# Designs tried in a protein design run: designed miniproteins, single chains. Part 94

Each design is a single chain, and the fold is of that chain. pLDDT is the mean over its residues in the fold that is shown.

## One batch from the design tools (miniprotein)

Design m3265
Fold by ESMFold2-Fast:
Order: C-alpha cells, then sequence, then structure tokens
Structure m3265 (fold): chain A 96 residues (1-96)
C-alpha cells in the first residue's frame, strides 16, 4: 500500500528526532506527519528512545514496525502511528 511506504519514511525521520527528547521536536514532527494527536506522537518517540536504551538498534525497531504496518495495511497516517505505538509497547514489555 502506498500509505504504508510513505508512513515508513515518516517513522524513520521521527525515530531520528526521538534522540532529541524535546517538546519542540515533537511538535515539529506532529506537523510533518499531519497528526493532530501530539500525545500519541510523544508516546511513539519516548518508546523508541526506551528501546534504544534497552539495546535495540534503530534498524531492528524499524523492521518490527514496518512488518506490522505491512501485515495490518494501515489506511491513514494516524492508524499507522497507533499501530506503531502498539508494536513498540509490546517490544518494550518483551525486553523487561
Amino acid sequence: MKAVEEMKKKLRELARAAREKDEETLREAAKIFGVPDVELLAEYVVLRVELLELGRSQAEIDAEVNAALEKAGAKSDLEALRLAVEVLRRMVEELK
């Protein structure tokens, strides 16, 4: 699906921004994604940072998120972001 491929690119850019951990970066990312839910976007960023601190690489995180997005067939950027957050929550729980 075209939406899935576009969302994969946006999620990679947001993953890069996650290392900054600042509110201004999160607000800018929300504008880039066109997502009104800044809290969901903040949770996505925080979970990615936590996974990096737990020893996962960005490539491993991206692979898991991308696989889930392809399987589920997200219909919008917001749905893709919600699914990505669910995947990241599961990954964090599995590592603790």
Scores: mean pLDDT 68

Design m3266
Fold by ESMFold2-Fast:
Structure m3266 (fold): chain A 100 residues (1-100)
Amino acid sequence: MTPVEKVIEKLRELYELLLKIADENPKITDEQRDELFKLVEEAFKVVRDYEEGKITKEEAQKRILELLDKISELVKKYAPEFYEEVQKKIDELRKTVKEF
């Protein structure tokens, strides 16, 4: 599996975890859910832009890491009880992105 394929796989795992959290937590509003998923969709777009040669590897790494920081902060704010579980997935993804 290429470094890019590993990033995509870990982004899917994060997406599935966030979907489960949104479905199981009645305190998360539809607006908060949309905000979280928009950030994950933007991360997938960054990977696509890199694969299409539209941005550099360094720019892709920077943008994905910034998006992961935003996701982490929103989870801490909207679903603090799930923060540790999400942070573990984000840390795995950060490591994979740095190996990109």
Scores: mean pLDDT 85

Design m3267
Fold by ESMFold2-Fast:
Structure m3267 (fold): chain A 68 residues (1-68)
Amino acid sequence: MIVNLKATVPKEKAKEVVEAISKIEGVLSISVKEEGDKSIIYVRVEESAVEEVKKVVEENGGTAEVIE
């Protein structure tokens, strides 16, 4: 199953988070939107990879939530 995630990370960490997530098998798309001092990252990912994506976000001081 495909899951949509919304992650919020510090702007300084956005590049590192995007690079790390892009290496995870099951990630289908990544979109980034800058909002002030934070970046909002939208990830479309296979259900089996959701935990790994969340771990990367949390390790970089962010939060991730399932939106679908």
Scores: mean pLDDT 82

Design m3268
Fold by ESMFold2-Fast:
Structure m3268 (fold): chain A 100 residues (1-100)
Amino acid sequence: SLEELLRELLETTEELLELVRKNAPASEIVKKAEEALRIAKEIADLAPDDPRALEIVNMAVGVLALAREYEKTGDEKTRELLEKKVEQLREKIKEYLESI
């Protein structure tokens, strides 16, 4: 169901945020970001005409791009931006859950 996928995405995003905050290996951060994007796409497939679902996919794509950049560079500013973008994604998922 849409609610079950949103809850799964929220849990995955919270796990991703914890990995970023504790400076986990970049490869683990990328794997978790890939998982979040996969779930976000499944949400969009269930709600293809909902702009909130598309926004969540676009945010998850951005998070994965930053995670991959962090894996390549190890740049602390990229990690800080990644943390901020994961926090923003988490808040959007919560808002979507509260609206259904």
Scores: mean pLDDT 91

Design m3269
Fold by ESMFold2-Fast:
Structure m3269 (fold): chain A 98 residues (1-98)
Amino acid sequence: ADAETTALLAQGQMKYNNAIFYYEEAKKAAEEGDFEKAKKYLELGDKYLEEGKKYYAEAIATATDEARAAAIRAAQEAGTKKYEEAKKEAEKAIEEAK
């Protein structure tokens, strides 16, 4: 059944959302001048991102047909665009904080 693939996809999406959340928290910490906190949140974002990538890979591996696998890859690509933007803004805030 597709239930296992659906559950793994949901985990991947959740982990990517957690990564984005922590990148946004890193940006906020950097803007407040708390570079230690900003670095810790950036590291948490990276940790959730790596966990999310593993769940997406498992979801793709358990997909029973190419159309389902393609849909999961498209969802991962959309999530990738969002987290790359959030991470870039966090890194920029860390560099620009005065």
Scores: mean pLDDT 88

Design m3270
Fold by ESMFold2-Fast:
Structure m3270 (fold): chain A 98 residues (1-98)
Amino acid sequence: GELEKLVEELEEAALNLIKHALNGDIEGAEKELEKAKEILEKLKEIGAPPEIIKKAQEVVREGERLIEAVKNNAPVETLIGLALRIIGLVLDLRRLVK
């Protein structure tokens, strides 16, 4: 349904954000973050369950943190940790749309 489609699109945006950020492509990462924010607004508009909205908000927040960490030349360990956090949130979202 629409909910599953939006979660799939958010998953794609989040994974692309990680890919661009870890390659130092700040502009590409920011574009994917913008897509994630738009998907979050659509999830709110369709009345998605609060737990899904909360996890989607966390994906956006952790994505912003990853981009900021790259801009500030954070250690690779910090970047990997933030990326793994985002992946975990995406996996949680997949389970919630069963």
Scores: mean pLDDT 91

Design m3271
Fold by ESMFold2-Fast:
Formats: sequence, C-alpha cells, structure tokens
Structure m3271 (fold): chain A 57 residues (1-57)
Amino acid sequence: STTYTRTVPAVSVVDPDNVTIELGETFTGVGASREEAAAEAGRKAAIAVNKKRKELE
C-alpha cells in the first residue's frame, strides 16, 4: 500500500486550575508513510488539546 493510517488514543487537558480533563476521542492521520500518518494524527490531537484547554479558560 502507498498510504498509511495511524490512530492515536484520547489525550488529556490540564486547565488553569490544574484539573485534568479527558477528551474521550481518538485522532487518525493519513499519509504516504507510517511516519507521516503518525505526525498528522499527532497534529490533530495537539489541536484538539489546545482547543479544549481554551474552552476551559
């Protein structure tokens, strides 16, 4: 196969009051290589974590 997919587990967010919140979702990346797919999944997860943290502010 010329494409790869990678799914990462749900991650947690720490708010300004130091409370940890689980996102409860997974993120999937697609790419021409395993490394590219993993990087894309990681970027999506990071965006979701940052968005959730902003919602807690």
Scores: mean pLDDT 62

Design m3272
Fold by ESMFold2-Fast:
Structure m3272 (fold): chain A 65 residues (1-65)
Amino acid sequence: GMAEGLAAARRKAEALGKELGKKTGNSEYTVEARETGAGTVAGTATVGDVTFSVGGTPEEMVAMA
């Protein structure tokens, strides 16, 4: 469901932020996850001045997890 999709999106964004932080030498990163229009979810990770995002339906995010 939506809650599971949001959790999956946040988890993927956190993994991305941690990996990018490790590769760039930045120990700090910001993560957020939100419901978008049409029932999709997005996870966003920001490391320094760089922002990355992942998104899809809740079902797609859970299936990719």
Scores: mean pLDDT 77

Design m3273
Fold by ESMFold2-Fast:
Structure m3273 (fold): chain A 100 residues (1-100)
Amino acid sequence: MSPLERLEELRRRAEAELAAARSLEEAKQVFWDFVLQVMGIVSALARTLSPEKQAALWAEVTALVEEAARRLRAARSIEEVRQVFRDFAERMTALIRRYS
């Protein structure tokens, strides 16, 4: 399974879990579980790249995760968590597609 196909499947599952989330804490936990699983995909992809491309990929991923973490800590509703999730997932999809 390609990195992109794995990301799309993880995104679908996380979207369903976020739709079912009953609390802000639950929604934030679903998002962090998604981030951890995506880091597994990024790690596998990074291992196929040159050291220079690995460094570039990790720098971009780190920036996206840090921005998402900041927005997630500021989120006051489940809908705000869903918006942060959508933005993060779209940017990660574009990033993985670029490096694949």
Scores: mean pLDDT 89

Design m3274
Fold by ESMFold2-Fast:
Structure m3274 (fold): chain A 78 residues (1-78)
Amino acid sequence: MLPPSYRLVREERVQNPSEWLPLSTAQEILDAHRRLRERGLDSGTHGGLTFTREIRVIKVGPSTAQIEVTVLLAEPDP
């Protein structure tokens, strides 16, 4: 989540519509991202910009899912 004093510069979303993952694999990816968040590795600052990565699981069948990764780039709001 971006701080209230920051404005969004870029939002990049990546979906692999041709790649369908087992729900168990999607859950493993989500858990790995949670571990990165716990370690503070899902966000950072470079060149005056801050970035945050979010992962969303989209269920497309009873045992399959698609992963959506969103990267938010923001700068301090003047």
Scores: mean pLDDT 61

Design m3275
Fold by ESMFold2-Fast:
Structure m3275 (fold): chain A 69 residues (1-69)
Amino acid sequence: SSEQQERLERLRERVTEVIRRSAAEGDGERAYEETRRLVGEVLPEWSEEEKEAAGEAARDAVRRRVEER
């Protein structure tokens, strides 16, 4: 439980950083690819649909951050 929670917290932090950096670069595709890779490595038990949704959410987050400027 503690180990799983630590992995999820680290994943959330890493994904947040990927989104921040990708938004600074205006590169939503990088956020999508990196997030999908990270989720696949940390949460291999997730379905492909869930992994795709996470990547798409990251791409959308980058787009929103860029558009809000």
Scores: mean pLDDT 82

Design m3276
Fold by ESMFold2-Fast:
Structure m3276 (fold): chain A 57 residues (1-57)
Amino acid sequence: MQTARALEDTEAVGAEVVTIPKGTELDVLAEKDGMAVVRLADGRVVLVGTDKLELLS
């Protein structure tokens, strides 16, 4: 499973807009057109720009 880390505090869009703090590690489910579908530690699935993420593997 691909993992990523937030490079800066960033807004992500799912059922609601949420702020992901810098340094948060995320599970990447899919990537397309500069956007990543990620799962947060609490189980929420959100969209975030790939430019705001460091891919770890």
Scores: mean pLDDT 79

Design m3277
Fold by ESMFold2-Fast:
Structure m3277 (fold): chain A 75 residues (1-75)
Amino acid sequence: MRYAIEFAVEPEARDALIEEAERLARQLGGRVLSVEETEDSLTLTVELPRQAVAQFALELNKVPGVKLVGLWAVA
């Protein structure tokens, strides 16, 4: 399934978040489809098994300078 996950991200943490997201998505049997950056936030669109999305979001929330803001399914 496709999900959009929004994070509040410090500028210095953006590359680390994207690298970790790509690695974790692959490990969980999915992929990152797109990255949308704004001033202080970053939204990942990911394709993941439904059972993996919570683990993915929570693991990324552990990256220093990153805070999970929202998560929703995409049509």
Scores: mean pLDDT 84

Design m3278
Fold by ESMFold2-Fast:
Structure m3278 (fold): chain A 55 residues (1-55)
Amino acid sequence: DVELMRKIDELVKEAIENNISDEELEQRVAQIVPDPELREKIIAYLKKIKDAYNN
């Protein structure tokens, strides 16, 4: 899904640039990813990226 990938890419940039909280990141992924298994994988991936840049 091109639209889903675009939204995830935007969220990745926002998470890194604005240092959004893990709670906000989880909430935003929940709004764009209805599949719970895919949602968990994306959240884990985004948290890993965020940690690498902000830690």
Scores: mean pLDDT 76

Design m3279
Fold by ESMFold2-Fast:
Structure m3279 (fold): chain A 102 residues (1-102)
Amino acid sequence: NLKVTIDSIEVDPEKKTATITVSASGTSNPVDFKLYLYDMETKKWTLVGEAKNTNSATFTVTGLEPGKTYKFKVVATDENGRKASAEATIDAATGEYTTKEL
């Protein structure tokens, strides 16, 4: 079965960035990754990163205010249109995060 994992999240509060590393498993073929950030104003997921034709990707997201909590979702799609998803919630001040598969 196709599976996506959020392998690591590295937060830099001084630069207001998060570096998010993801991988796909359960397939021998490359996948397409899309990284979304939840926008509390619009109540929608906003696309903030893409990586195509790969089994691992690293995304850098900017503009993260220390002391705020941000919710991300990564979606992996294979060549047959099968999808796997994982979510992460991060504290931009501490760099602490939780993940779950969807």
Scores: mean pLDDT 84

Design m3280
Fold by ESMFold2-Fast:
Structure m3280 (fold): chain A 55 residues (1-55)
Amino acid sequence: MMSLIDISSLSKEEQEVIKELSKKYPEWKPKDGKVPIETVIEARAILAQREMEEQ
């Protein structure tokens, strides 16, 4: 994928989820502070699921 998103433009929660996932899945690790858009979509899905689980 060539669409890279600057991780600093994401919410703190999104950044933290990406950091957590990159420990389990190295492919999710940001390169030079950027991640593929697919990584952002997955992080948002995980955050939404966590919010729904908590509520």
Scores: mean pLDDT 75

Design m3281
Fold by ESMFold2-Fast:
Structure m3281 (fold): chain A 62 residues (1-62)
Amino acid sequence: SEEEIAARVTEAARALEEGRISAEEAADQLTSLGGDREVVLRLLRAGRVEDAGVLAYLAATG
């Protein structure tokens, strides 16, 4: 469901911000249901975590 996808995206972003996972691991989790891993990873490495999360959510729910 969209709610479950949103929860997964939120948790991956939180885990990255807390230092529990790497940017590479976060990109893998965020794009597991769709989207461009390379673009998401680039955004995460640039510190654009919210943009990465939004892009991942849109890709997974489209």
Scores: mean pLDDT 82

Design m3282
Fold by ESMFold2-Fast:
Structure m3282 (fold): chain A 94 residues (1-94)
Amino acid sequence: DDVLDYIQFTIQVVQRLIEEAKRAGDEELAKLAEEALRLFQQTLQQLQQQPDSELEQRAVEAGDLVLEAARYYIFFKDYEKAKKLLEEAIELLK
């Protein structure tokens, strides 16, 4: 399943963000990334048990935001934009 595979990939990206944030001493971003990780893991489990097109769409949109957050944090060092993108991803999965 392409959507489930994408969510699994997004989980790996979130785990990398947690590692990078902790290495940088960015406790706020680490906390946001840990919340995002929990929500993506819950979403993955839910979708594996029961198909849900609306949840799948929200998960893909949230995943795209996480990938952009990782790009801004890791490569561009734009920490404020990365935090905003993670907050938007979290809101989509609540």
Scores: mean pLDDT 89

Design m3283
Fold by ESMFold2-Fast:
Structure m3283 (fold): chain A 82 residues (1-82)
Amino acid sequence: SAKAQQAQALRQQAAELRKQAIYYDAQSGLYLMKRESMKIGGTATPAEEAELLAKAEAYRAQGDALLAQADALEAQAAQLEA
């Protein structure tokens, strides 16, 4: 049916957004790891530590936004099949 095809398209779009969210979550983790490594090495200034944390938080926020969009698309798909 047309509604089933629309629901499938929405789920495929949601899956692509979830893949993008994984990328942003991974980037957030890498910046947190870099910050920790620099702290252990005693090489980070307070300003550099703050910048790395801010970058990690920015990537996390982008990932969270993509997951929220994916959840909304999956909810729309479920309503079309109800």
Scores: mean pLDDT 90

Design m3284
Fold by ESMFold2-Fast:
Structure m3284 (fold): chain A 83 residues (1-83)
Amino acid sequence: MAEEKKEEIEKEAEETIKAIENSDLPPEVKKLLVEAVRKMARALILKIEAEESEGEEKERLEAEAEALYAEAKALGDEAQKLM
């Protein structure tokens, strides 16, 4: 079940990236949005892995997910300023 959720996140991210790349948005906006989607997908996957983990590894995965989520949000905010 957790593996299927990770696969679904990866598939949705890939479909979203294709939609962004095929849009009429400026290249700089596309780059920011694509990077944001990739980082967000990775953060969500790491959060799922953290839920399956214990102790120090769980803390490490949660910290990595939080950092990626923050980076994705910053990229999304930057893209919005250019729109």
Scores: mean pLDDT 84

Design m3285
Fold by ESMFold2-Fast:
Structure m3285 (fold): chain A 64 residues (1-64)
Amino acid sequence: MVRLPYVVLDAAHNLQRLVFYDPATDEFVELRPGERYLIGPNPLTGKPSDVTVVAERGLADGKA
């Protein structure tokens, strides 16, 4: 199953949050505030119509 990412923008087109549509539950799942996401083309296909969303925790896993 594939989740479709939806972005929530304010009136100035600033990214507020990202939600995912889960077809298994027919619900939108929100990520926690303060997390970032990587949105870009699918790394396997490289197609712009395919986007990959990854929470910052999975990418960074680092400490300041």
Scores: mean pLDDT 49

Design m3286
Fold by ESMFold2-Fast:
Structure m3286 (fold): chain A 82 residues (1-82)
Amino acid sequence: MEQEIGEAAVRALEEALRAAGLPEENIELATEAARASALDNDNEKAEELFDELLAKMTPEEQEALLAAVRVAQEAAAAVLAA
């Protein structure tokens, strides 16, 4: 079920970021970082991509990213609880 949890989290993150109106390049970096962490267990790559993303974002976009991360965490928890 690890792949299903990771896939649900990545999908929820991508959808939340699109709903928040982030640029496509930032959405792509965020989803790649999430996949590296959740699916590939590559935390070093995830941290590097996340740092790159944060450096490109405004404070408003960073708040949207944090909100999207919470949505992704809730989606992962829902799959785990089912």
Scores: mean pLDDT 77

Design m3287
Fold by ESMFold2-Fast:
Structure m3287 (fold): chain A 89 residues (1-89)
Amino acid sequence: MEFQPISDAEARRLAAEFKAYLAQPGSVSVAKAVGLQLLLGTFAPKDHPYLLEVQALTFEDLSRAYAAQGNTEEAEKYAARAKEYREKA
């Protein structure tokens, strides 16, 4: 089995790297945002505060990417999920 829980220090490091990535100016492609979300989904614990904030940022980027494509329904869904994850963090 390949599952290995990450340490608190590793979670902070990854959160900082992902925040820097997501803060870059420009449109984030849906494929990149989905890829990042899948990577976050493989890390445990999923309820870790640093990872919850990164998850929220990822959903915010998905929302912006769908809005840029004119898909307002998906944009609104991901905006709502981002808010939910920020409330948890």
Scores: mean pLDDT 66

Design m3288
Fold by ESMFold2-Fast:
Structure m3288 (fold): chain A 80 residues (1-80)
Amino acid sequence: VEEVVKLIEEKTDAEVLSARSGVILDDNGEELELVAVWLRYEKTTAEEIEKALLSHPDVVAVAVFEFGNDLLVLVWRKKK
């Protein structure tokens, strides 16, 4: 959670309003961390946030959902 939040805050101008994480299994039965981040943005685009997160080697996938002035960002991250 903290690592994903730091990545967003360091690479973008988005404000992190809330972050939560849980453990899920991938298609191979390996543990992934699913991080859900609620963001407010002004200058940063959804594409820039997605690119910033996908640049991290532990990030497997990102999904971004727009809700008016806020974004919900889902990040699938390798646990090891």
Scores: mean pLDDT 73

Design m3289
Fold by ESMFold2-Fast:
Structure m3289 (fold): chain A 89 residues (1-89)
Amino acid sequence: SSLLEEAERLLEDAKRAAELAEEYADKSISTTRVAYAEAKRNLERLKELAEEAKREDPSLEERMEKIVEEGERYYERAKEALERAEQKA
């Protein structure tokens, strides 16, 4: 499914954003803010795509739910990194 492939790509982008936010949390607040915004945007797109995919193909529901849960974990990591960066700034 192209929707599932797009969701996996968005999840990978969210993961990279979280990793970037964590790497730069004590180095650059500006970079951490950009990375956080990217993680948030990717999660929002994942949630929208998951709802669309579930409507088009109910067999994708469990996989999409797991992808969204992973995206939420990456968003939380990026958020914690930003909070840490702001505390040190």
Scores: mean pLDDT 87

Design m3290
Fold by ESMFold2-Fast:
Structure m3290 (fold): chain A 75 residues (1-75)
Amino acid sequence: MEEVDKEIEELRARVDALLPRLSPEAAQTVRDGLDAEIKEAREAAKNGDMEKVKIHLERLRGLVANAEALAAREA
């Protein structure tokens, strides 16, 4: 549980550092996608469904990588 929350917060912090470099529309899209995956990961963890936690964390990592690529293009 605590380990999952730590990874979520690390990924969120990485994105938060990128958001000021994105357009407002791109920043909103990234926030919406992250919030959806974080919500699903936390609900799965709360219910003890660690397989679903893994799936949503993998999706969250993909969203972070996409946000990093998008920020690099807008630099």
Scores: mean pLDDT 80

Design m3291
Fold by ESMFold2-Fast:
Structure m3291 (fold): chain A 66 residues (1-66)
Amino acid sequence: MPTRQQADRLIRQAIDYALQGDYDRALRYAREALRLVGRDDPDASSTLSSVYTSMGDGDLSQKYLE
């Protein structure tokens, strides 16, 4: 299951970088994970949303009208 393992690793890195304030890398890894597993994976989708919110770009993560 190389795709799933790779996506999990990218999610972990994205979360770690976001917590460190390195949002550029966090976004890069979160987007790659989402690309590998698609929006069907709630962890990848949630991670990307969380990174945008942490950056102060909540408008992207929480589209105004749901």
Scores: mean pLDDT 71

Design m3292
Fold by ESMFold2-Fast:
Structure m3292 (fold): chain A 85 residues (1-85)
Amino acid sequence: MLKSEHILYVSDLVDEKGQPLGGVVKKEEYTGDASTEKAAALFGPTSLTVLEEVDPKVLELLKKLLAEKTFESGEELLDALLAGK
């Protein structure tokens, strides 16, 4: 069976103060390895930001959203994440 790590970088996620936050979601099972490359190309960041502590609820929402559909932009994913909160 084929496995792939999905790397998602969300540069437009902001905290309560409006400061930019970044996040990395890894290790989702996909058919093939192209999903990771497509995700990286979609979000286009030059650097990865890893959240030191990711709220488990936010992580579960990200995993669920990424498993249910593909997103065309980071804005679409962010809107879905915020609507789910």
Scores: mean pLDDT 46

Design m3293
Fold by ESMFold2-Fast:
Structure m3293 (fold): chain A 76 residues (1-76)
Amino acid sequence: AGKAVLQQMLKQAKELADEFIKQGVDLQGTPTKELVQKLRDIVEQSAQQAQQAGDTELAQKLQQLAEELKQLEAQL
């Protein structure tokens, strides 16, 4: 992926983190790499829960997002 795609993914990850912070998840002041790692863990857990609930479409979308966060983490 080009630099522009990685920058957009990082921006998306920060926006996702802000949403979880608003929901009471303690992500404030977390360094960027740790933030991406924590977001990936949350998304992977959510994907597993969706799969167990039988929401295969949501599980696939969340699993794809987890892979994108994993690729972003490898670039940090």
Scores: mean pLDDT 77

Design m3294
Fold by ESMFold2-Fast:
Structure m3294 (fold): chain A 86 residues (1-86)
Amino acid sequence: MEEQANKILEVMNEALDTPVISDSRLASILPGARIHIDAKNKEITVYLPSASKEEVDKIVKALKENGIEVVSVEISDTVVKITVKL
């Protein structure tokens, strides 16, 4: 589960032109991001405090191109919430 979660976040990180993950620590990937892993439902939710629509579109495209199922995307003025299947 950790390996799959780390791979999902690495795909998101690459889509944003941010540094590639060098270790297994999920919290170090996206500055200001909050991550929730729902092991029961096999889902990861990533909360981005101020991602633009263009950044969200890049993330969603990268996830889909890597065979990762995007469950939902919620965009508000204060937070972007992206939920994907593990």
Scores: mean pLDDT 67

Design m3295
Fold by ESMFold2-Fast:
Structure m3295 (fold): chain A 63 residues (1-63)
Amino acid sequence: SAEMEALRAQLSAAAQPAADLAIAGRLEEAQRVATRLVIEGRLSPADAAILGRIHRLVREAAA
C-alpha cells in the first residue's frame, strides 16, 4: 500500500522495524517491538500515532 509506505517513511529509524512487522501481518510481534521501544523511552508520541494508523490499515486490509 502506497499509504502504508508513506507512513513508514515518516517514522524514526527505531520505529521502522515495528512498522515492517505490522505491514507483513505480524501484528503481535509489531506490538512487542513497540512496547519495548516505549519501555526504553525510544517511541515518540508521533511514532506511536503513525504505528497506530499502520496497524489500523493492516487490519482493514485483512478484513
Scores: mean pLDDT 86

Design m3296
Fold by ESMFold2-Fast:
Order: structure tokens, then C-alpha cells, then sequence
Structure m3296 (fold): chain A 61 residues (1-61)
């Protein structure tokens, strides 16, 4: 389901960000937001916050 896929993408994006792979994290989180946007606004909002934090971390690297 789209919901399950969005959750997997958020988890994979979080893992990539923790490993310092910010480009991969940004890509995965962006895909999660697109999948969750209409069906799960809470998940989409959480993914957007994580995306913003990841983008800031990339700028510091």
C-alpha cells in the first residue's frame, strides 16, 4: 500500500541521514512526502520536518 511504502521511505531516509548520506535521505523523504501528502497528513508533516533538518545538516557539511 502507499501508506506502507511511505513509512518505509521515511525509515530509509532517516537511516541515510544518520549515516551522513544526505542526498539519498533528501530523495527518499521527498518520495515519502509525495506518497503521504493526500492520505496521511501527519506522516507527510513529520517527513517534511525531517527533510528540513536533513537539508540544514547537509549545508553544515
Amino acid sequence: SARAEAIRLVLQGSTAANQGDYDKAIELLTQAIELARDSNPTLAAAAQQLLQQTQQAKQQS
Scores: mean pLDDT 85

Design m3297
Fold by ESMFold2-Fast:
Structure m3297 (fold): chain A 95 residues (1-95)
Amino acid sequence: SEEFRKKLIEDLKNAAEGVLDAFERRQALEPGSREGAIADTVIAMLIAGISYLAELLGIPKEEVDKFVKEIIDAYRAGDLDKLRETLEKLLKMAE
């Protein structure tokens, strides 16, 4: 249904915002800290959720896998701008 699809898009948007928020918090933490490990776990769970929701919204698995790789690469590089741009492109494809 249209209502169900709209809810999935909102859930995907919320997960993307969660990744950005967790990324910003992670940058303030010391490498190897307990808090950093928790933030890394939260981001991994959010990325898994984004992947699942994107596939449910009809984005081909090959494209989802490319976005997941770009998100992970941007996260590891500490590149907030690239992370934001990648998430925005994914959200646009889900429309």
Scores: mean pLDDT 84

Design m3298
Fold by ESMFold2-Fast:
Structure m3298 (fold): chain A 96 residues (1-96)
Amino acid sequence: LPKPPDYEQTISEPSVAAVLEKAENEGLSLSPELAGAAIKVLQTLGFNQPQAEAIVYYLSTLEGREATVEDIVALARPIVEEEAVQDLVDAVNRVT
């Protein structure tokens, strides 16, 4: 897989960094054949294109068990849901 532009900056973003840390801890790797599907799934969950591409590139550099689409959803969904809940709490606090 080609290295995405601004990759080093993108992987330092908190939500992206959390996904990468979890993937590394779970021993997951990603085949190039699943890269397109993984990018689409990550974007559907709330990541922008550079974030999705950076996550997929990082997973392709890891050695481990080949991730399924379900593994990617399980990896990313809790992080995206936590961020969305925090954004809602912050919005309510600003109105009060």
Scores: mean pLDDT 77

Design m3299
Fold by ESMFold2-Fast:
Structure m3299 (fold): chain A 101 residues (1-101)
Amino acid sequence: MEEILEKIFEAAKKLSKARKQTDLNPEELAELEKEYQEAVKILLENLTPKQLEELAEALEKNDSEKISKLLKEIKKKKGEEVMEEIRLAINTILQYAASLV
């Protein structure tokens, strides 16, 4: 589990290096760190280890179609509200990873 989360975070950092991000001030960074911790918790509570690995691979390859497919599967099994929580959690992880690059 911990190894899968590290893979997701490293994949997010690689993706963020490929995309320019706006620099955050220290207060915004502290808020984003708290949001990141909550985002990780949301992913752990809602995704299987296999889905977390699929997400890490999709982020590393910048595969938006694979991410979209995963979100559609979540919507079908857990509903639209949970899918949106996961989508926002992924975005938060990407933003936090970008702030560290």
Scores: mean pLDDT 74

